# Designed miniproteins, single chains, continued (4): the designs that were tried, part 102

Each design is a single chain, and the fold is of that chain. pLDDT is the mean over its residues in the fold that is shown.

## One batch from the design tools (miniprotein)

Design m15519
Fold by ESMFold2-Fast:
Structure m15519 (fold): chain A 90 residues (1-90)
Amino acid sequence: SAGIEEFLGKPLKKVEELAKKIKEAAKNKDLEEAKKLLKEMEEFVKEFEKLLEEIRSKVGTPELNKLLEEVLKKMRELLKEAKEFLKKAE
């Protein structure tokens, strides 16, 4: 209800929490759980990317588009780091 920052903040926090859980599972050698969480993270980021593309197509403001791209970039960076961490733990 507090606007675009809150709308984007909750999904970003979920991606951050998933990345943390993946790293903890991999550290504990629970590779099955780590892989399951990674798949959940990949699916969440993909669905959120689709949602942001729909918003971008309906709302044509440069400032909003820049903010959406920054959030997507952060999510993609977190996903890449989680994948690399899990690969090294295998």
Scores: mean pLDDT 81

Design m15520
Fold by ESMFold2-Fast:
Structure m15520 (fold): chain A 56 residues (1-56)
Amino acid sequence: DAAARARELALAGRGGLAGVLGGRAGPQMSDEAAKGTEEAFGPAEGAGARVGALAA
């Protein structure tokens, strides 16, 4: 499913990036650090959109 794969790639990039940047940093470091990394990297929509645009 090429279309399904492409859709998953875009959605996974957006959602996965947000999860990694926010979620992974949180439990490994601290709430403040997780919040800081999320702000520094920007929201998933911003970061994921750039990645999705490059992948497309």
Scores: mean pLDDT 52

Design m15521
Fold by ESMFold2-Fast:
Structure m15521 (fold): chain A 94 residues (1-94)
Amino acid sequence: SRVEEIAAEAVAAQLPRAREIAENENLSEEEKREEVARLTREVIDRALERIEDPVIRELLEARLELLDMEMAGAPQEELDAFREEVTRRYEELL
């Protein structure tokens, strides 16, 4: 499917870039997290431009919302609760 092609392309592009960020000794752990977050946002934004499926779009938008919460310094309990809610909603669609 087109969604599978977009996902495969995103993974192929993201994994080596994420690895380069992780291995960059000039970046602090905080800076590495920010760079990976920025990369993740770019990948999801590109996917949203190509995907018309409302369920997949909702899941991608939820991932961006989670990313915004992480960058805003939301507590781990709040992040975990949001992940659980997204998972629960996704299970209702299966």
Scores: mean pLDDT 75

Design m15522
Fold by ESMFold2-Fast:
Structure m15522 (fold): chain A 100 residues (1-100)
Amino acid sequence: MKKIEEIAKKHEEEADKLKDKNPFLAVQHYAVSALAYLDLGEYDKAAESFERAADIAKNKLGNTKAAELFYEASQAAKNGDREKARELAMKAVEELFKYN
């Protein structure tokens, strides 16, 4: 769907803009972009966005549990398991809000 593609691109652009000045918000934008790419069936792009979210969660926020969950979501996306990738990504976002 064209609207979902526009959402994915918009959130990816916003995340790229925020990754150094607001890493907490950047992770949220990468997660939304990845979920939108999952809905489009663009699993490689979804996986890349989840990996970027994981890297920021680990290296900028120190949230290793959220990073692990985003890496697992990336692997599920690469395997075409949209449901598992979505569940893991949502759990990763919950972990971000518990400790940040």
Scores: mean pLDDT 86

Design m15523
Fold by ESMFold2-Fast:
Structure m15523 (fold): chain A 71 residues (1-71)
Amino acid sequence: SREVLRRVALHELRRAIEENVSPEELYRAVAEALRQGILSPEDVEELIELARERGREDQAEALERAREEYG
């Protein structure tokens, strides 16, 4: 199910933001999820907001770049 894949991807990406993974790793994961149609640009907007709320500006910039290139 696309919805199951989306929920799992969002859960793992939120965890990655909380664990402060590298911006490059986060970009690659989100770019692939967008390319495969697992995540929508709206889903990535939610992740950008979370990264900013956590003070992860480098992660937020990486997420914006992935959204611009693949969303």
Scores: mean pLDDT 88

Design m15524
Fold by ESMFold2-Fast:
Structure m15524 (fold): chain A 111 residues (1-111)
Amino acid sequence: GASVTATAAAPAIATSRVMAAASLEGADGKGRALGFAEIGPDGEVLGEGTFGRAGDRLTITGDAAAKTVTATASGLTAEDTGTLRLHAISVGPDGRPVSVGSGEAAAVGGP
């Protein structure tokens, strides 16, 4: 199986929590949720969850110094061909969204 990585900007990561969600969008434009993670101000993973076969091979990490969140999906098959999409919502101390970042990468599954 193949691997794909998408990176999203999280400019408020050091002063907020980041809610990151990864999905796989097929050629028909339909998305399938792979997983999510809550990232703390130091880039630590505070909580996470994955959905289905492709989600079981999803890793989401934060980098407070780079102000980024990265999602890597591995073990992709031909059925997983499409676009890996990562959305990162930074949530301030009052619980309100302060920024949204996104990233995408072409996902090509193995033969």
Scores: mean pLDDT 77

Design m15525
Fold by ESMFold2-Fast:
Structure m15525 (fold): chain A 81 residues (1-81)
Amino acid sequence: SEEKERALEIVKRFQELAEKHGMKKTSELFKKAIEALENGDYEKARELFKEAIQVGLKEAKEKGDTTLAFNFELILKIDEE
């Protein structure tokens, strides 16, 4: 479906961004989310995506990347509402 294709494109962009910034753990979690989406397991994909953002926030803070950390925090806060 077009929705599945859009979701895949978005998560793939996040995975590429994580790799570009050397966030290996975050990148691997996004890769697992992509695999779950391709298999049609949307619940597992959402769980893995949220885990990737949480790990990404930690890795961004450890690297001192305040802009990336802010972006991850914003995503988590929006999803909690």
Scores: mean pLDDT 81

Design m15526
Fold by ESMFold2-Fast:
Structure m15526 (fold): chain A 77 residues (1-77)
Amino acid sequence: EAERRIEFYEHGARADERGAQDELQKANDYLKKAEESKDPKVREEYIKKANEYIQKAQTLLDGAERFRAEAERLRAA
């Protein structure tokens, strides 16, 4: 039944979108720590950590987009 597969993909998209928001929040927290840091080496480490979380968020958003595309394809069929 198409509705169940659409719901599965929409659920997957929402889960990945939520995961991406959580990773971006962690990135923002590290960026704030970098801004508050007076040590250039510590600041650089926090920025590197923030970038790692941004990359994780991008991977999740890409997954969400693919799930959204599959749901759209099934709705159109």
Scores: mean pLDDT 86

Design m15527
Fold by ESMFold2-Fast:
Structure m15527 (fold): chain A 71 residues (1-71)
Amino acid sequence: AEAQQQQIIDNIRADSRLTDAQKQALIDAIRNRDMDTFRRIMDDIAATHNIAGATAAMYRRIQAIHDQIAA
């Protein structure tokens, strides 16, 4: 679970479409398990880049990781 969370964080850091501020905000939301903030940031990014389907898939993936860590 923690290793999977780190992989998602590494993917966010590598995404050239995101600003440094967006990357930091997403990473902080993941580390704090703040899924509401994470979803809001991802929805804003998806609206800008027309990637709503990809955003939904990523959101579900991270939610599943958080659920596994919480268990």
Scores: mean pLDDT 70

Design m15528
Fold by ESMFold2-Fast:
Structure m15528 (fold): chain A 80 residues (1-80)
Amino acid sequence: SPLDAKLAEVRALAADPSLSPERRAILDTVAGLAEQLRAAGRDDAAMEVLDTALAHVDSPVAEQRALVRELAVRVGALLE
């Protein structure tokens, strides 16, 4: 599925030794958020989380951390 393909892409980046440990940790967090949405049947929201993270993989780490915090808040609200 398109969601499985995107999740695999993010997980591959999270395992990429050419990325810093902090960037890999950010991507692991994003994959975890997408898996939570998928487990809740929110495949649409999971795809949006993954697409948003992939659009920002080359952004400064501080910007990526701020984005992940924002995504975590949105995911929490969706899973109420």
Scores: mean pLDDT 86

Design m15529
Fold by ESMFold2-Fast:
Structure m15529 (fold): chain A 60 residues (1-60)
Amino acid sequence: MALRFSPEEFRKSMELLLEYGKKNPENAILTLQWLRRELADDAEAVAMIDEALAKLKKEM
């Protein structure tokens, strides 16, 4: 399925959120979980969010 917004912009947003999550992992995880729920019908977005969640949980 196609993302509603630019894949490049979404990827950059995920990178910024991961960077933020190094300082505030709990808040970053909550934000990613909210986004996953909002974008649950977009398999590509969900996959990127799940990867970001896994990376943050590994760094905790």
Scores: mean pLDDT 75

Design m15530
Fold by ESMFold2-Fast:
Structure m15530 (fold): chain A 67 residues (1-67)
Amino acid sequence: MDETIHIRFPDRAQLEAALPELEALLKAGSSREELIAAAQRYGGTLLAIAPGERQVVLTAGDEVVRL
């Protein structure tokens, strides 16, 4: 399903560490559950899931990354 997943990280370093795995999983067509589980391994917290384009929005403080 096409969903936008919003995840918050405690700091930029944890967000940056998660990026390669999350980007690879998204490109591979991985499930919502796989994306969330991967983010949680880097300290990510699920904020929201909204209907829309298949996109992941990652935040850490003022930093915002869209995949």
Scores: mean pLDDT 82

Design m15531
Fold by ESMFold2-Fast:
Structure m15531 (fold): chain A 94 residues (1-94)
Amino acid sequence: MRERIEAAAREAVRLSGGSLDRAGLAFLVISLDTKGVSRETAEKLVEETLQEAGSDSLDADALVRLGLRFVEEGLSVEEVEEALINAGKVGGRY
């Protein structure tokens, strides 16, 4: 579980150019709303993770914490991996 989320978080950060910014995080929330996590819950978990990071963007370690929180909300590891990677693609310039 955690190892797969770590790999996805690292890939998302590489795709986004070093951290997942507000635009990437917005796409993450939209992706998760589609997968059955309520928008309110997804936004709350993102906000809590941003507050812990003290930043408007999340590095790989912060994204691992966020991804594990989504698994705790009932998402599969595969759904969280897909959402993180897709958010990274949106945040990236490559």
Scores: mean pLDDT 79

Design m15532
Fold by ESMFold2-Fast:
Structure m15532 (fold): chain A 72 residues (1-72)
Amino acid sequence: SGSGLEGLNAIVTLAESRGVPGRTVAELLARGDWAALGRLLGLSVAAIRRMVAAHGATLAEVQAAARQLLGL
């Protein structure tokens, strides 16, 4: 869905602003490894969930968007 892609783009933009490659973030999102993503970005899983919710997305929708981006 569009909301999943918006949530994905928000996470990728934040990560890239902190020197983390967008591809690394997309791979973690596709795996649903929210804990590893949180450690990488310095955020709690709850903070990540709130951030994507601001774009009308759930973590499941963001994971689905990341899988589509990677051709999974």
Scores: mean pLDDT 87

Design m15533
Fold by ESMFold2-Fast:
Structure m15533 (fold): chain A 70 residues (1-70)
Amino acid sequence: NTIEALKELIDEVSKKDTITREELLAMIDKYADKLSPEVVARLRAFADLADEYTSGQAVLVLKTLLELEK
């Protein structure tokens, strides 16, 4: 369930102050089997835009994708 997987990913990311590209990609890979291929592709493309993100930046993108899945 893509919605449930996105909620879990949001919760996990929210526990960090910052997240590196490598950490974000590893989290995406951890949930990839539970996410739609389109959402996985979008998240990987986002991760490639910078070396590091605030948890707030990453959560905003994840929440946007979650809203589109509803």
Scores: mean pLDDT 83

Design m15534
Fold by ESMFold2-Fast:
Structure m15534 (fold): chain A 87 residues (1-87)
Amino acid sequence: SMEAKRAAMRERLLSLAERGLREGLLAALQILGSEAFTEEDREALRELLGPEVVERVEALVEEVRANPETTEEEVLERVDEIAAEAA
Protein backbone atom coordinates (compact mmCIF):
# COMPACT_ATOMS: atom_id res chain seq x y z
CA SER A 1 0.00 0.00 0.00
CA MET A 2 1.04 3.64 -0.31
CA GLU A 3 0.95 3.96 3.48
CA ALA A 4 3.42 1.06 3.82
CA LYS A 5 5.72 2.70 1.23
CA ARG A 6 5.65 5.97 3.21
CA ALA A 7 6.47 4.11 6.44
CA ALA A 8 9.41 2.40 4.71
CA MET A 9 10.71 5.74 3.39
CA ARG A 10 10.50 7.35 6.84
CA GLU A 11 12.36 4.40 8.37
CA ARG A 12 15.09 4.74 5.71
CA LEU A 13 15.36 8.51 6.34
CA LEU A 14 15.78 7.96 10.09
CA SER A 15 18.51 5.38 9.46
CA LEU A 16 20.37 7.63 6.97
CA ALA A 17 20.02 10.79 9.09
CA GLU A 18 21.79 8.95 11.95
CA ARG A 19 24.85 8.62 9.68
CA GLY A 20 25.16 12.38 9.18
CA LEU A 21 23.77 15.51 7.55
CA ARG A 22 25.38 14.93 4.13
CA GLU A 23 23.95 11.40 3.92
CA GLY A 24 20.52 12.75 4.93
CA LEU A 25 20.73 15.38 2.17
CA LEU A 26 21.62 12.76 -0.46
CA ALA A 27 18.65 10.64 0.67
CA ALA A 28 16.35 13.69 0.55
CA LEU A 29 17.54 14.58 -2.97
CA GLN A 30 16.77 11.03 -4.17
CA ILE A 31 13.32 10.95 -2.52
CA LEU A 32 12.31 14.49 -3.56
CA GLY A 33 13.34 13.64 -7.13
CA SER A 34 10.91 10.67 -7.25
CA GLU A 35 7.19 10.62 -8.10
CA ALA A 36 6.58 8.63 -4.88
CA PHE A 37 7.23 11.73 -2.73
CA THR A 38 4.16 13.21 -0.98
CA GLU A 39 3.43 16.20 1.30
CA GLU A 40 3.48 13.81 4.30
CA ASP A 41 6.99 12.64 3.32
CA ARG A 42 8.06 16.30 2.97
CA GLU A 43 6.82 16.96 6.51
CA ALA A 44 8.87 13.98 7.78
CA LEU A 45 11.97 15.36 6.00
CA ARG A 46 11.45 18.77 7.62
CA GLU A 47 11.26 17.14 11.06
CA LEU A 48 14.51 15.21 10.43
CA LEU A 49 16.63 17.80 8.56
CA GLY A 50 14.89 21.09 9.35
CA PRO A 51 12.61 23.17 7.08
CA GLU A 52 15.34 25.52 5.77
CA VAL A 53 17.54 22.60 4.64
CA VAL A 54 14.59 20.79 2.99
CA GLU A 55 13.58 23.97 1.12
CA ARG A 56 17.13 24.22 -0.27
CA VAL A 57 17.05 20.57 -1.44
CA GLU A 58 13.60 21.15 -3.03
CA ALA A 59 14.99 24.20 -4.88
CA LEU A 60 17.90 22.09 -6.15
CA VAL A 61 15.50 19.36 -7.39
CA GLU A 62 13.41 21.96 -9.26
CA GLU A 63 16.57 23.55 -10.73
CA VAL A 64 17.78 20.15 -12.00
CA ARG A 65 14.34 19.42 -13.52
CA ALA A 66 14.31 22.85 -15.23
CA ASN A 67 17.91 22.57 -16.52
CA PRO A 68 18.72 19.26 -18.30
CA GLU A 69 22.35 20.46 -18.73
CA THR A 70 22.97 20.15 -14.97
CA THR A 71 25.72 17.58 -14.38
CA GLU A 72 25.94 15.03 -11.54
CA GLU A 73 29.12 16.84 -10.38
CA GLU A 74 27.24 20.16 -10.15
CA VAL A 75 24.42 18.51 -8.15
CA LEU A 76 26.92 16.99 -5.68
CA GLU A 77 28.70 20.36 -5.30
CA ARG A 78 25.35 22.02 -4.45
CA VAL A 79 24.61 19.26 -1.88
CA ASP A 80 28.01 19.88 -0.26
CA GLU A 81 27.27 23.65 -0.11
CA ILE A 82 23.91 23.00 1.61
CA ALA A 83 25.59 20.64 4.11
CA ALA A 84 28.33 23.21 4.89
CA GLU A 85 25.84 26.05 5.48
CA ALA A 86 23.63 23.84 7.70
CA ALA A 87 26.56 22.70 9.90
Scores: mean pLDDT 71

Design m15535
Fold by ESMFold2-Fast:
Structure m15535 (fold): chain A 78 residues (1-78)
Amino acid sequence: SALEETVEEAKRFLLELLAPYRNEPNPPEFVRKLEDALVLLQLEAYEQAAEYLREAASLTDDPEVKEKLLELAERLLE
């Protein structure tokens, strides 16, 4: 389904963004929001996951990352 494809794409994207921070004891708030969003996706809490993705998008200066996080958040609610 479109939702299943969106969830798997979101999980993959988040894991790629989180990879550099795997062993970081004090990750920035942006990274913590991504970690929380990933947990919420695993719990199938899609509305809450979308909110955390939007919050993470507001914390990044990378326009491509920001646009992708916002796109995924919108698609999770469809």
Scores: mean pLDDT 88

Design m15536
Fold by ESMFold2-Fast:
Structure m15536 (fold): chain A 82 residues (1-82)
Amino acid sequence: VEELARLVEESLRAYEQGNLEEAHRYYGRARELAATLSPSQVALAVARALQRLGDEYLAQGNNEKAAELYALAQEALALAKA
């Protein structure tokens, strides 16, 4: 779960920076790991990655984007519990 969260975070970070090659590499690794986990574990990992990215945008003063990422993290967490 934690390693998948890290891979998802790195993929999204690379994508936001315009580094599509690196984003695709992290995404590929995340997809492989996700195939070995339950849907709830995958949803939890995604929620953690989105929360960490939200924290980073909040630290940069981008409150609007941080709020969007936190909302998506809450949705992913709800899926992990359902």
Scores: mean pLDDT 77

Design m15537
Fold by ESMFold2-Fast:
Formats: structure tokens, C-alpha cells, sequence
Structure m15537 (fold): chain A 73 residues (1-73)
């Protein structure tokens, strides 16, 4: 795969791992885990923004999904 495809894969794997962790966490810890996941994806979006714009855009979309979950808490 290309470096851009690998970068997209990194975003998708990180998001999937975080979702599993959040879903299996006690209710009181979910807000913290959601915020930590958003922070990790924001760092990836910034890191990839210039060289891997598709991966950066994917990270931003995943952040938006997590922010919607955070609003429900």
C-alpha cells in the first residue's frame, strides 16, 4: 500500500480500537475516553494534513462522530 493508504489505515485502526475501549468502559469513564480519543485523532489530523490530506480528512470525520457521542453524555 501507499504511504497515504497506510496513514488512512492508522486513523481507522486507532478509531476502531478506541471505540471498542469506550463501549466496554464503565459509564463514568466514557467521557474521559471519548475526549482522549478526540485528542489522539486531532494529533493525527494535524500530522497528516500536509502530506496525507485524505487521512487528515478521515480523522476529522471520526472526530465529528466522537464529538456527537460526547454531546449525548
Amino acid sequence: PSDDEIAEGVVEIQYAVDLVAIRNAPEEEREKLLKESIERLQKLATQYSDKYPRAAELAKQRIEELEKELEKI
Scores: mean pLDDT 86

Design m15538
Fold by ESMFold2-Fast:
Structure m15538 (fold): chain A 106 residues (1-106)
Amino acid sequence: SGMREAREAEVRRQLDEYYQSLGLSDAQQVMIDILVENGFGTPTAVQYVQQLQQNPQETFQQIRELDEDTSRIIQMIVEGRYVEASEEMRRRGYDDIADRLLQMAS
């Protein structure tokens, strides 16, 4: 277990450094994690989250064509509806993401 835990910690550190290098907010990082958990590749998830700042409506439509529920949750987060997004993520079994969303609502 020690070797796996060390590898997972290193991968998470590299991912966190990558997110920080892009200047991503906590809300943007959570949106990327939601997209990745729903089958999007990390580079694609990052591109969509960056596009949301410039073309939110077109980006929501692109995500919706792949997964309607994911698009709706991302829209809740963009609109600052963190409590509603947290409840939806908790219903789906993503307790860690739900807790992070609740912290942003405080």
Scores: mean pLDDT 81

Design m15539
Fold by ESMFold2-Fast:
Structure m15539 (fold): chain A 84 residues (1-84)
Amino acid sequence: SLAEIKPEQREEWNEKVRKYIEEVEELIEKGLEAAVKEAIAEGAEPTTAEELREQFIADLEALKKVAPEEIQKRIDEVIEKLKK
């Protein structure tokens, strides 16, 4: 898990978190229901847009607890978009 990365790897961790945020933002832009439908068509286990949203919020909240202030602000923006 990204949240389990040690402080000695902080810059690598920050880059991975930024990429994860970008991936979540792309899925929001695409629409979570559309993203789920495409993933299931490609052989992913069945899930719902609501389950995916809840999972992203949980992951982002966990990452926020250990993230620097700049990344925390970006995480808050993405969580707000997920809750709409």
Scores: mean pLDDT 76

Design m15540
Fold by ESMFold2-Fast:
Structure m15540 (fold): chain A 73 residues (1-73)
Amino acid sequence: MQPIKDLYQRGLEITRKEAEKAIAESENGQEAGAQTYKDGYAEIVADVLKMAGKEGKDLLDKLIAEFERDTAQ
């Protein structure tokens, strides 16, 4: 499942860069950043579902859970 993992990681990296730009350009940087992360997350989810369907969703859920736990800590 390398394509899904790579797609998720690359999408996350792109979203991070976009969030940093939004934070820098926006007066409400924190809200702009959070919104950009939400938007990027939705795009990644949609793309993974399109590529691998239910199997991709299960793997994505695991990747998201791991990332969310790591980030929340």
Scores: mean pLDDT 71

Design m15541
Fold by ESMFold2-Fast:
Structure m15541 (fold): chain A 100 residues (1-100)
Amino acid sequence: SREEIEKKFYEYFKEKLRKIYEAIKKGDKEAVEKEVREMVKFAKELKLSAEEVEKILTEAATEFVEENPDISKEEADKLREAIIELLEQVRKIEEEEKEK
């Protein structure tokens, strides 16, 4: 079902957010870019629209920050940047698929 697909991506994204956060703490930009790429690929495989991805990411990120009070403002800003980059990549793929 659609709801089961969305829930599966939500749980997957929460786990990936934790990995991105660890990479941000270590200053590992390549690890952040790899996790973003893998999430974009997974969203595409599940045929999620950019709008659906944005909703799920917003909910998961809000919950992640709330559950992790030790996140600094600087780290939260870098997490937000990674999410924006992911959403822009998903939107670009969606637009390219509509042109083909």
Scores: mean pLDDT 79

Design m15542
Fold by ESMFold2-Fast:
Structure m15542 (fold): chain A 61 residues (1-61)
Amino acid sequence: SMDQIIQEALAYLREKAEKKGLSKEQMKKVAMEFTKKAVELGDNLTKEEAYKIVDELIEKA
C-alpha cells in the first residue's frame, strides 16, 4: 500500500540522514518535502521511486 511504501521510505530517509550527519531540523524538512512529493504522486508512487526521491533530497540537504 502507499502508506507502507511511505513508512519504509521514511525509515530509509532517517538512516541516510543520520549517516550524513543532518540536524534534527534538516531531517524534519527533508521528511516533510518527501511526504509532500509522495502525496502528489499518490497511486503512482512505487517503492523504487520513493527511494529515489529520498536519495535526491538527502544529497541536496
Scores: mean pLDDT 84

Design m15543
Fold by ESMFold2-Fast:
Structure m15543 (fold): chain A 95 residues (1-95)
Amino acid sequence: TPAEGAIEGAREGKEKAEKGKTTEEAIEGAREGFDRGARLAEKDPKAKIGAETGGGVAELAGGSALAAGLSDEEGSEMTALGAEGGVKVTEGFAK
């Protein structure tokens, strides 16, 4: 279903963010997965908004780490935590 696609893409974004070696790589990984989730959820506006909002949470976490001048280790971890929160947001909307 489109809702399952949103959740799948969000989880992929979290996994890619966790594998990022730099904060920027973690942000790009999160963006890629959540964008895929939003595309798969195209026919379900609620699930699509969930994936888009979840991706925004991950980007906010990573962007905040970059703005604060955190190390790549700290920033990538913070981005991954943001992506985990983004998965929960996506699940809540897609329910």
Scores: mean pLDDT 87

Design m15544
Fold by ESMFold2-Fast:
Structure m15544 (fold): chain A 86 residues (1-86)
Amino acid sequence: SAAKAADQKKIDEGIAELERAARELREKGEKSTPKEAEYYYRGAEDVEAMREAAKERRDDPAISLFNIAVGLGAATAAEIAARNAA
């Protein structure tokens, strides 16, 4: 249905956003001090885990989109943790 197609599009956009967030965290880790880098790399792993959870739960848009939101929050938390470690 059109409604299911719209939900899947939002999930695809969110998954792409998590993929970009994980990539950006890895790039920041490579350019950071060793102490900062550990938080960036752990953050990228957390974001990828939430991306996989969102993909697994595509059949339930509410849960899939919740996992996307959690993943974006993990990316923000990683940047804050890295900054506090500096």
Scores: mean pLDDT 88

Design m15545
Fold by ESMFold2-Fast:
Structure m15545 (fold): chain A 95 residues (1-95)
Amino acid sequence: GHITTAIGLVLRIIGDILSKKAISEAEAQQYIATIERILKEDPTNKVALTAAILLVELLISNGHISLAQQVLDIMKKSGAPEDYIKRIEELLNKS
């Protein structure tokens, strides 16, 4: 599978998110696609789950609420752990 390459890319995304104050919709869609791919293979992957939470926080801060909702929908469909889903729901409820 492509999981090893995808994990490497997600680690770079985490680094980018932690250093950024803003994100474009195009960058967000690429990040979402990579996270979705990893979670489809392993919904318990902590790197992808952490990236999803950090991405949602960045998206909300930039007013991209619809993209943040898309991340939540992907996590629910992939069967991500309930604690990660609850965290994103809490972040969206404050928006």
Scores: mean pLDDT 78

Design m15546
Fold by ESMFold2-Fast:
Structure m15546 (fold): chain A 67 residues (1-67)
Amino acid sequence: SLSPVARMAGVAELRELAEELGLSEETTERLIRLVQKVTDPAALAEAMRLLEQGRVEEAEALLERHA
């Protein structure tokens, strides 16, 4: 099984979640870029949790803070 960090870092999984949430292509691409810059596994896990709850703005702000 994949770790939560590996799943969060996975571009394909992030795109699938973004489609489920109805996010724009621009927002999805921005989130992918931010995830690729973040090295803190705790921050990545928390951002995934926020996205799963539909807290997109909070997840983006958290990723930007750690990028």
Scores: mean pLDDT 75

Design m15547
Fold by ESMFold2-Fast:
Structure m15547 (fold): chain A 60 residues (1-60)
Amino acid sequence: SLEEEIRYLDELIRELERDRERIRAGQTPETLETTQRLLDAVDNSIEQLRRLREELERRL
């Protein structure tokens, strides 16, 4: 159902948000550039999933 799809997206978004915090917590001076690139990639993924969730929610 549409509600099950939204719940699945909510779970994926929460997992990515946790991954984002782990990436930030693991940052060192030597990994700063890699960490920033990874955070950008994760943030882009979260934004795409949030947009999809909003689209599905509008169809309820």
Scores: mean pLDDT 87

Design m15548
Fold by ESMFold2-Fast:
Structure m15548 (fold): chain A 69 residues (1-69)
Amino acid sequence: SQRQQALEEAEKLAPKAAELALEKGINEAYKWMTEQLEEFARKNGLSPAVLSQARIHGAILVGKLIVEA
C-alpha cells in the first residue's frame, strides 16, 4: 500500500536524520527528513495524509534513536 511505502521510507531515513540531529540539531534533521519524504511522496504519487503519517512516524523513530545514543 502507499501508506506502507511511506512508513518504510521514513524508517529508512530515520537513522540518517538522527545522525544529523546530533551534528546540527533537531530542527535541521526534521527539515532534511521532511524534504526527503516530500520528494518521495511526489515521485510516488502519495497523498498529503500519507506524507503526514510518515513524518510523524519518522519523528518518533528519530526521538528513540537520539535517546539510545
Scores: mean pLDDT 85

Design m15549
Fold by ESMFold2-Fast:
Structure m15549 (fold): chain A 73 residues (1-73)
Amino acid sequence: SSAEQAQAYFEQGLAALAAGDPEKALAYFLKALEADPYNLELWQRIGRTLYEAGLLDALRELDALAREYADAL
């Protein structure tokens, strides 16, 4: 399912952060959100993860994507 695909991408993003690759992590987190864009818990978890990692530019990318999906509601 799209939810299972999103979870798999989210887990790959966390693994990339643990490996010290924030660019790869962001790419996986964006894929997770595109797979399940109305999963609000996923948006919150990714946002917290990026904030705690100090990836403020990545948070700006997340905000831009959130606005795009909000406009579709």
Scores: mean pLDDT 86

Design m15550
Fold by ESMFold2-Fast:
Structure m15550 (fold): chain A 60 residues (1-60)
Amino acid sequence: SQIQRQINQTQQGYDDVQSAIDDTDRMRSDGVDVPEDSIQQGRSLRQSVQNHRDDLRSRG
C-alpha cells in the first residue's frame, strides 16, 4: 500500500538519523567535545521521524 511505502521510507530516514547519533555518541566517548545543541537537534529530528512513522502506522 502507499502507506506501507511511506512507512518504509520513514524507517530508512529514522535509521540514517540514528546512525548519525550513534557516530556522535562514539565521538563523545572518544573525548571529542560535541556541542550539546547538535546532540539535542539530532534527538529532536529522530523523535519527529519516529512520530511521523507512528502516525502513518496508526492510519493504516
Scores: mean pLDDT 80

Design m15551
Fold by ESMFold2-Fast:
Structure m15551 (fold): chain A 56 residues (1-56)
Amino acid sequence: ELEERKRRIGEALAGMALDYIDQGNLDLAEYYIDGVRELGMEELAEKVRAALEQKK
């Protein structure tokens, strides 16, 4: 259950990061990507960071 909650939170943070990338708010997007990494979801964080790099 704790791992399920962690994954759901990480996916929500990743979704927020992608939304901010779409809005052009790259600083806030990076903040949420760091949040995904803090949850130990490194692969997800890297996928979102790749999207961020594409917008630079």
Scores: mean pLDDT 80

Design m15552
Fold by ESMFold2-Fast:
Structure m15552 (fold): chain A 97 residues (1-97)
Amino acid sequence: SMAEQQKREEELAELVEKAGEKASELARKKMEEMGLEEEVIELAEKLGKVGISGLLAKHIAETGIEDEEVIKEIIEEKVEEAAELAVKKALEIAKKK
């Protein structure tokens, strides 16, 4: 069971990383379409990449979901939300400069 647990943890970590990369790319695309400066776009990319882990933690806390297969589906579904939150946060930070 320990070997299966390690494999599942590695698979989950890989899915989070890939979803973070997709959220980063989507955030960049949205910001480029708005004609924003590269510095602000780069900030949104970084925020999008790390946002998936935060959204997953929040969702698990709110729903109590423990099923690993359901968690994997949630990670994939949170890509767009992470990108949208990253764009909003980057724009808020840029307005304070």
Scores: mean pLDDT 76

Design m15553
Fold by ESMFold2-Fast:
Structure m15553 (fold): chain A 100 residues (1-100)
Amino acid sequence: SFKEEALKKIEELTKDLPEEFKNRVLEMTEKALEKLESLSEETQQAAVNFILDIVKIVVSAYKNPSLSDEQLKQLIDQLEVSLESVVDSLLSIEEARRKE
């Protein structure tokens, strides 16, 4: 399953994150992947690559000693909003295509 392979990669990337941040990233990415299951395999692959890049940004931010936990939480909140916006846009495009 595309979702299962993506989730395994996300879990490996997030393994060294504190539990609070790891759980937040896993929850937001799992919700996104579930919504994307109805889309074409090409769109799912592009979306998974985008999700993995978001996860890598969070992990890199955590490893930066100049960032506070509060700043990291704010970054995760902004990335979640961005991810939800992209997913909703992809779903809207797919719905429009079905009506043609």
Scores: mean pLDDT 81

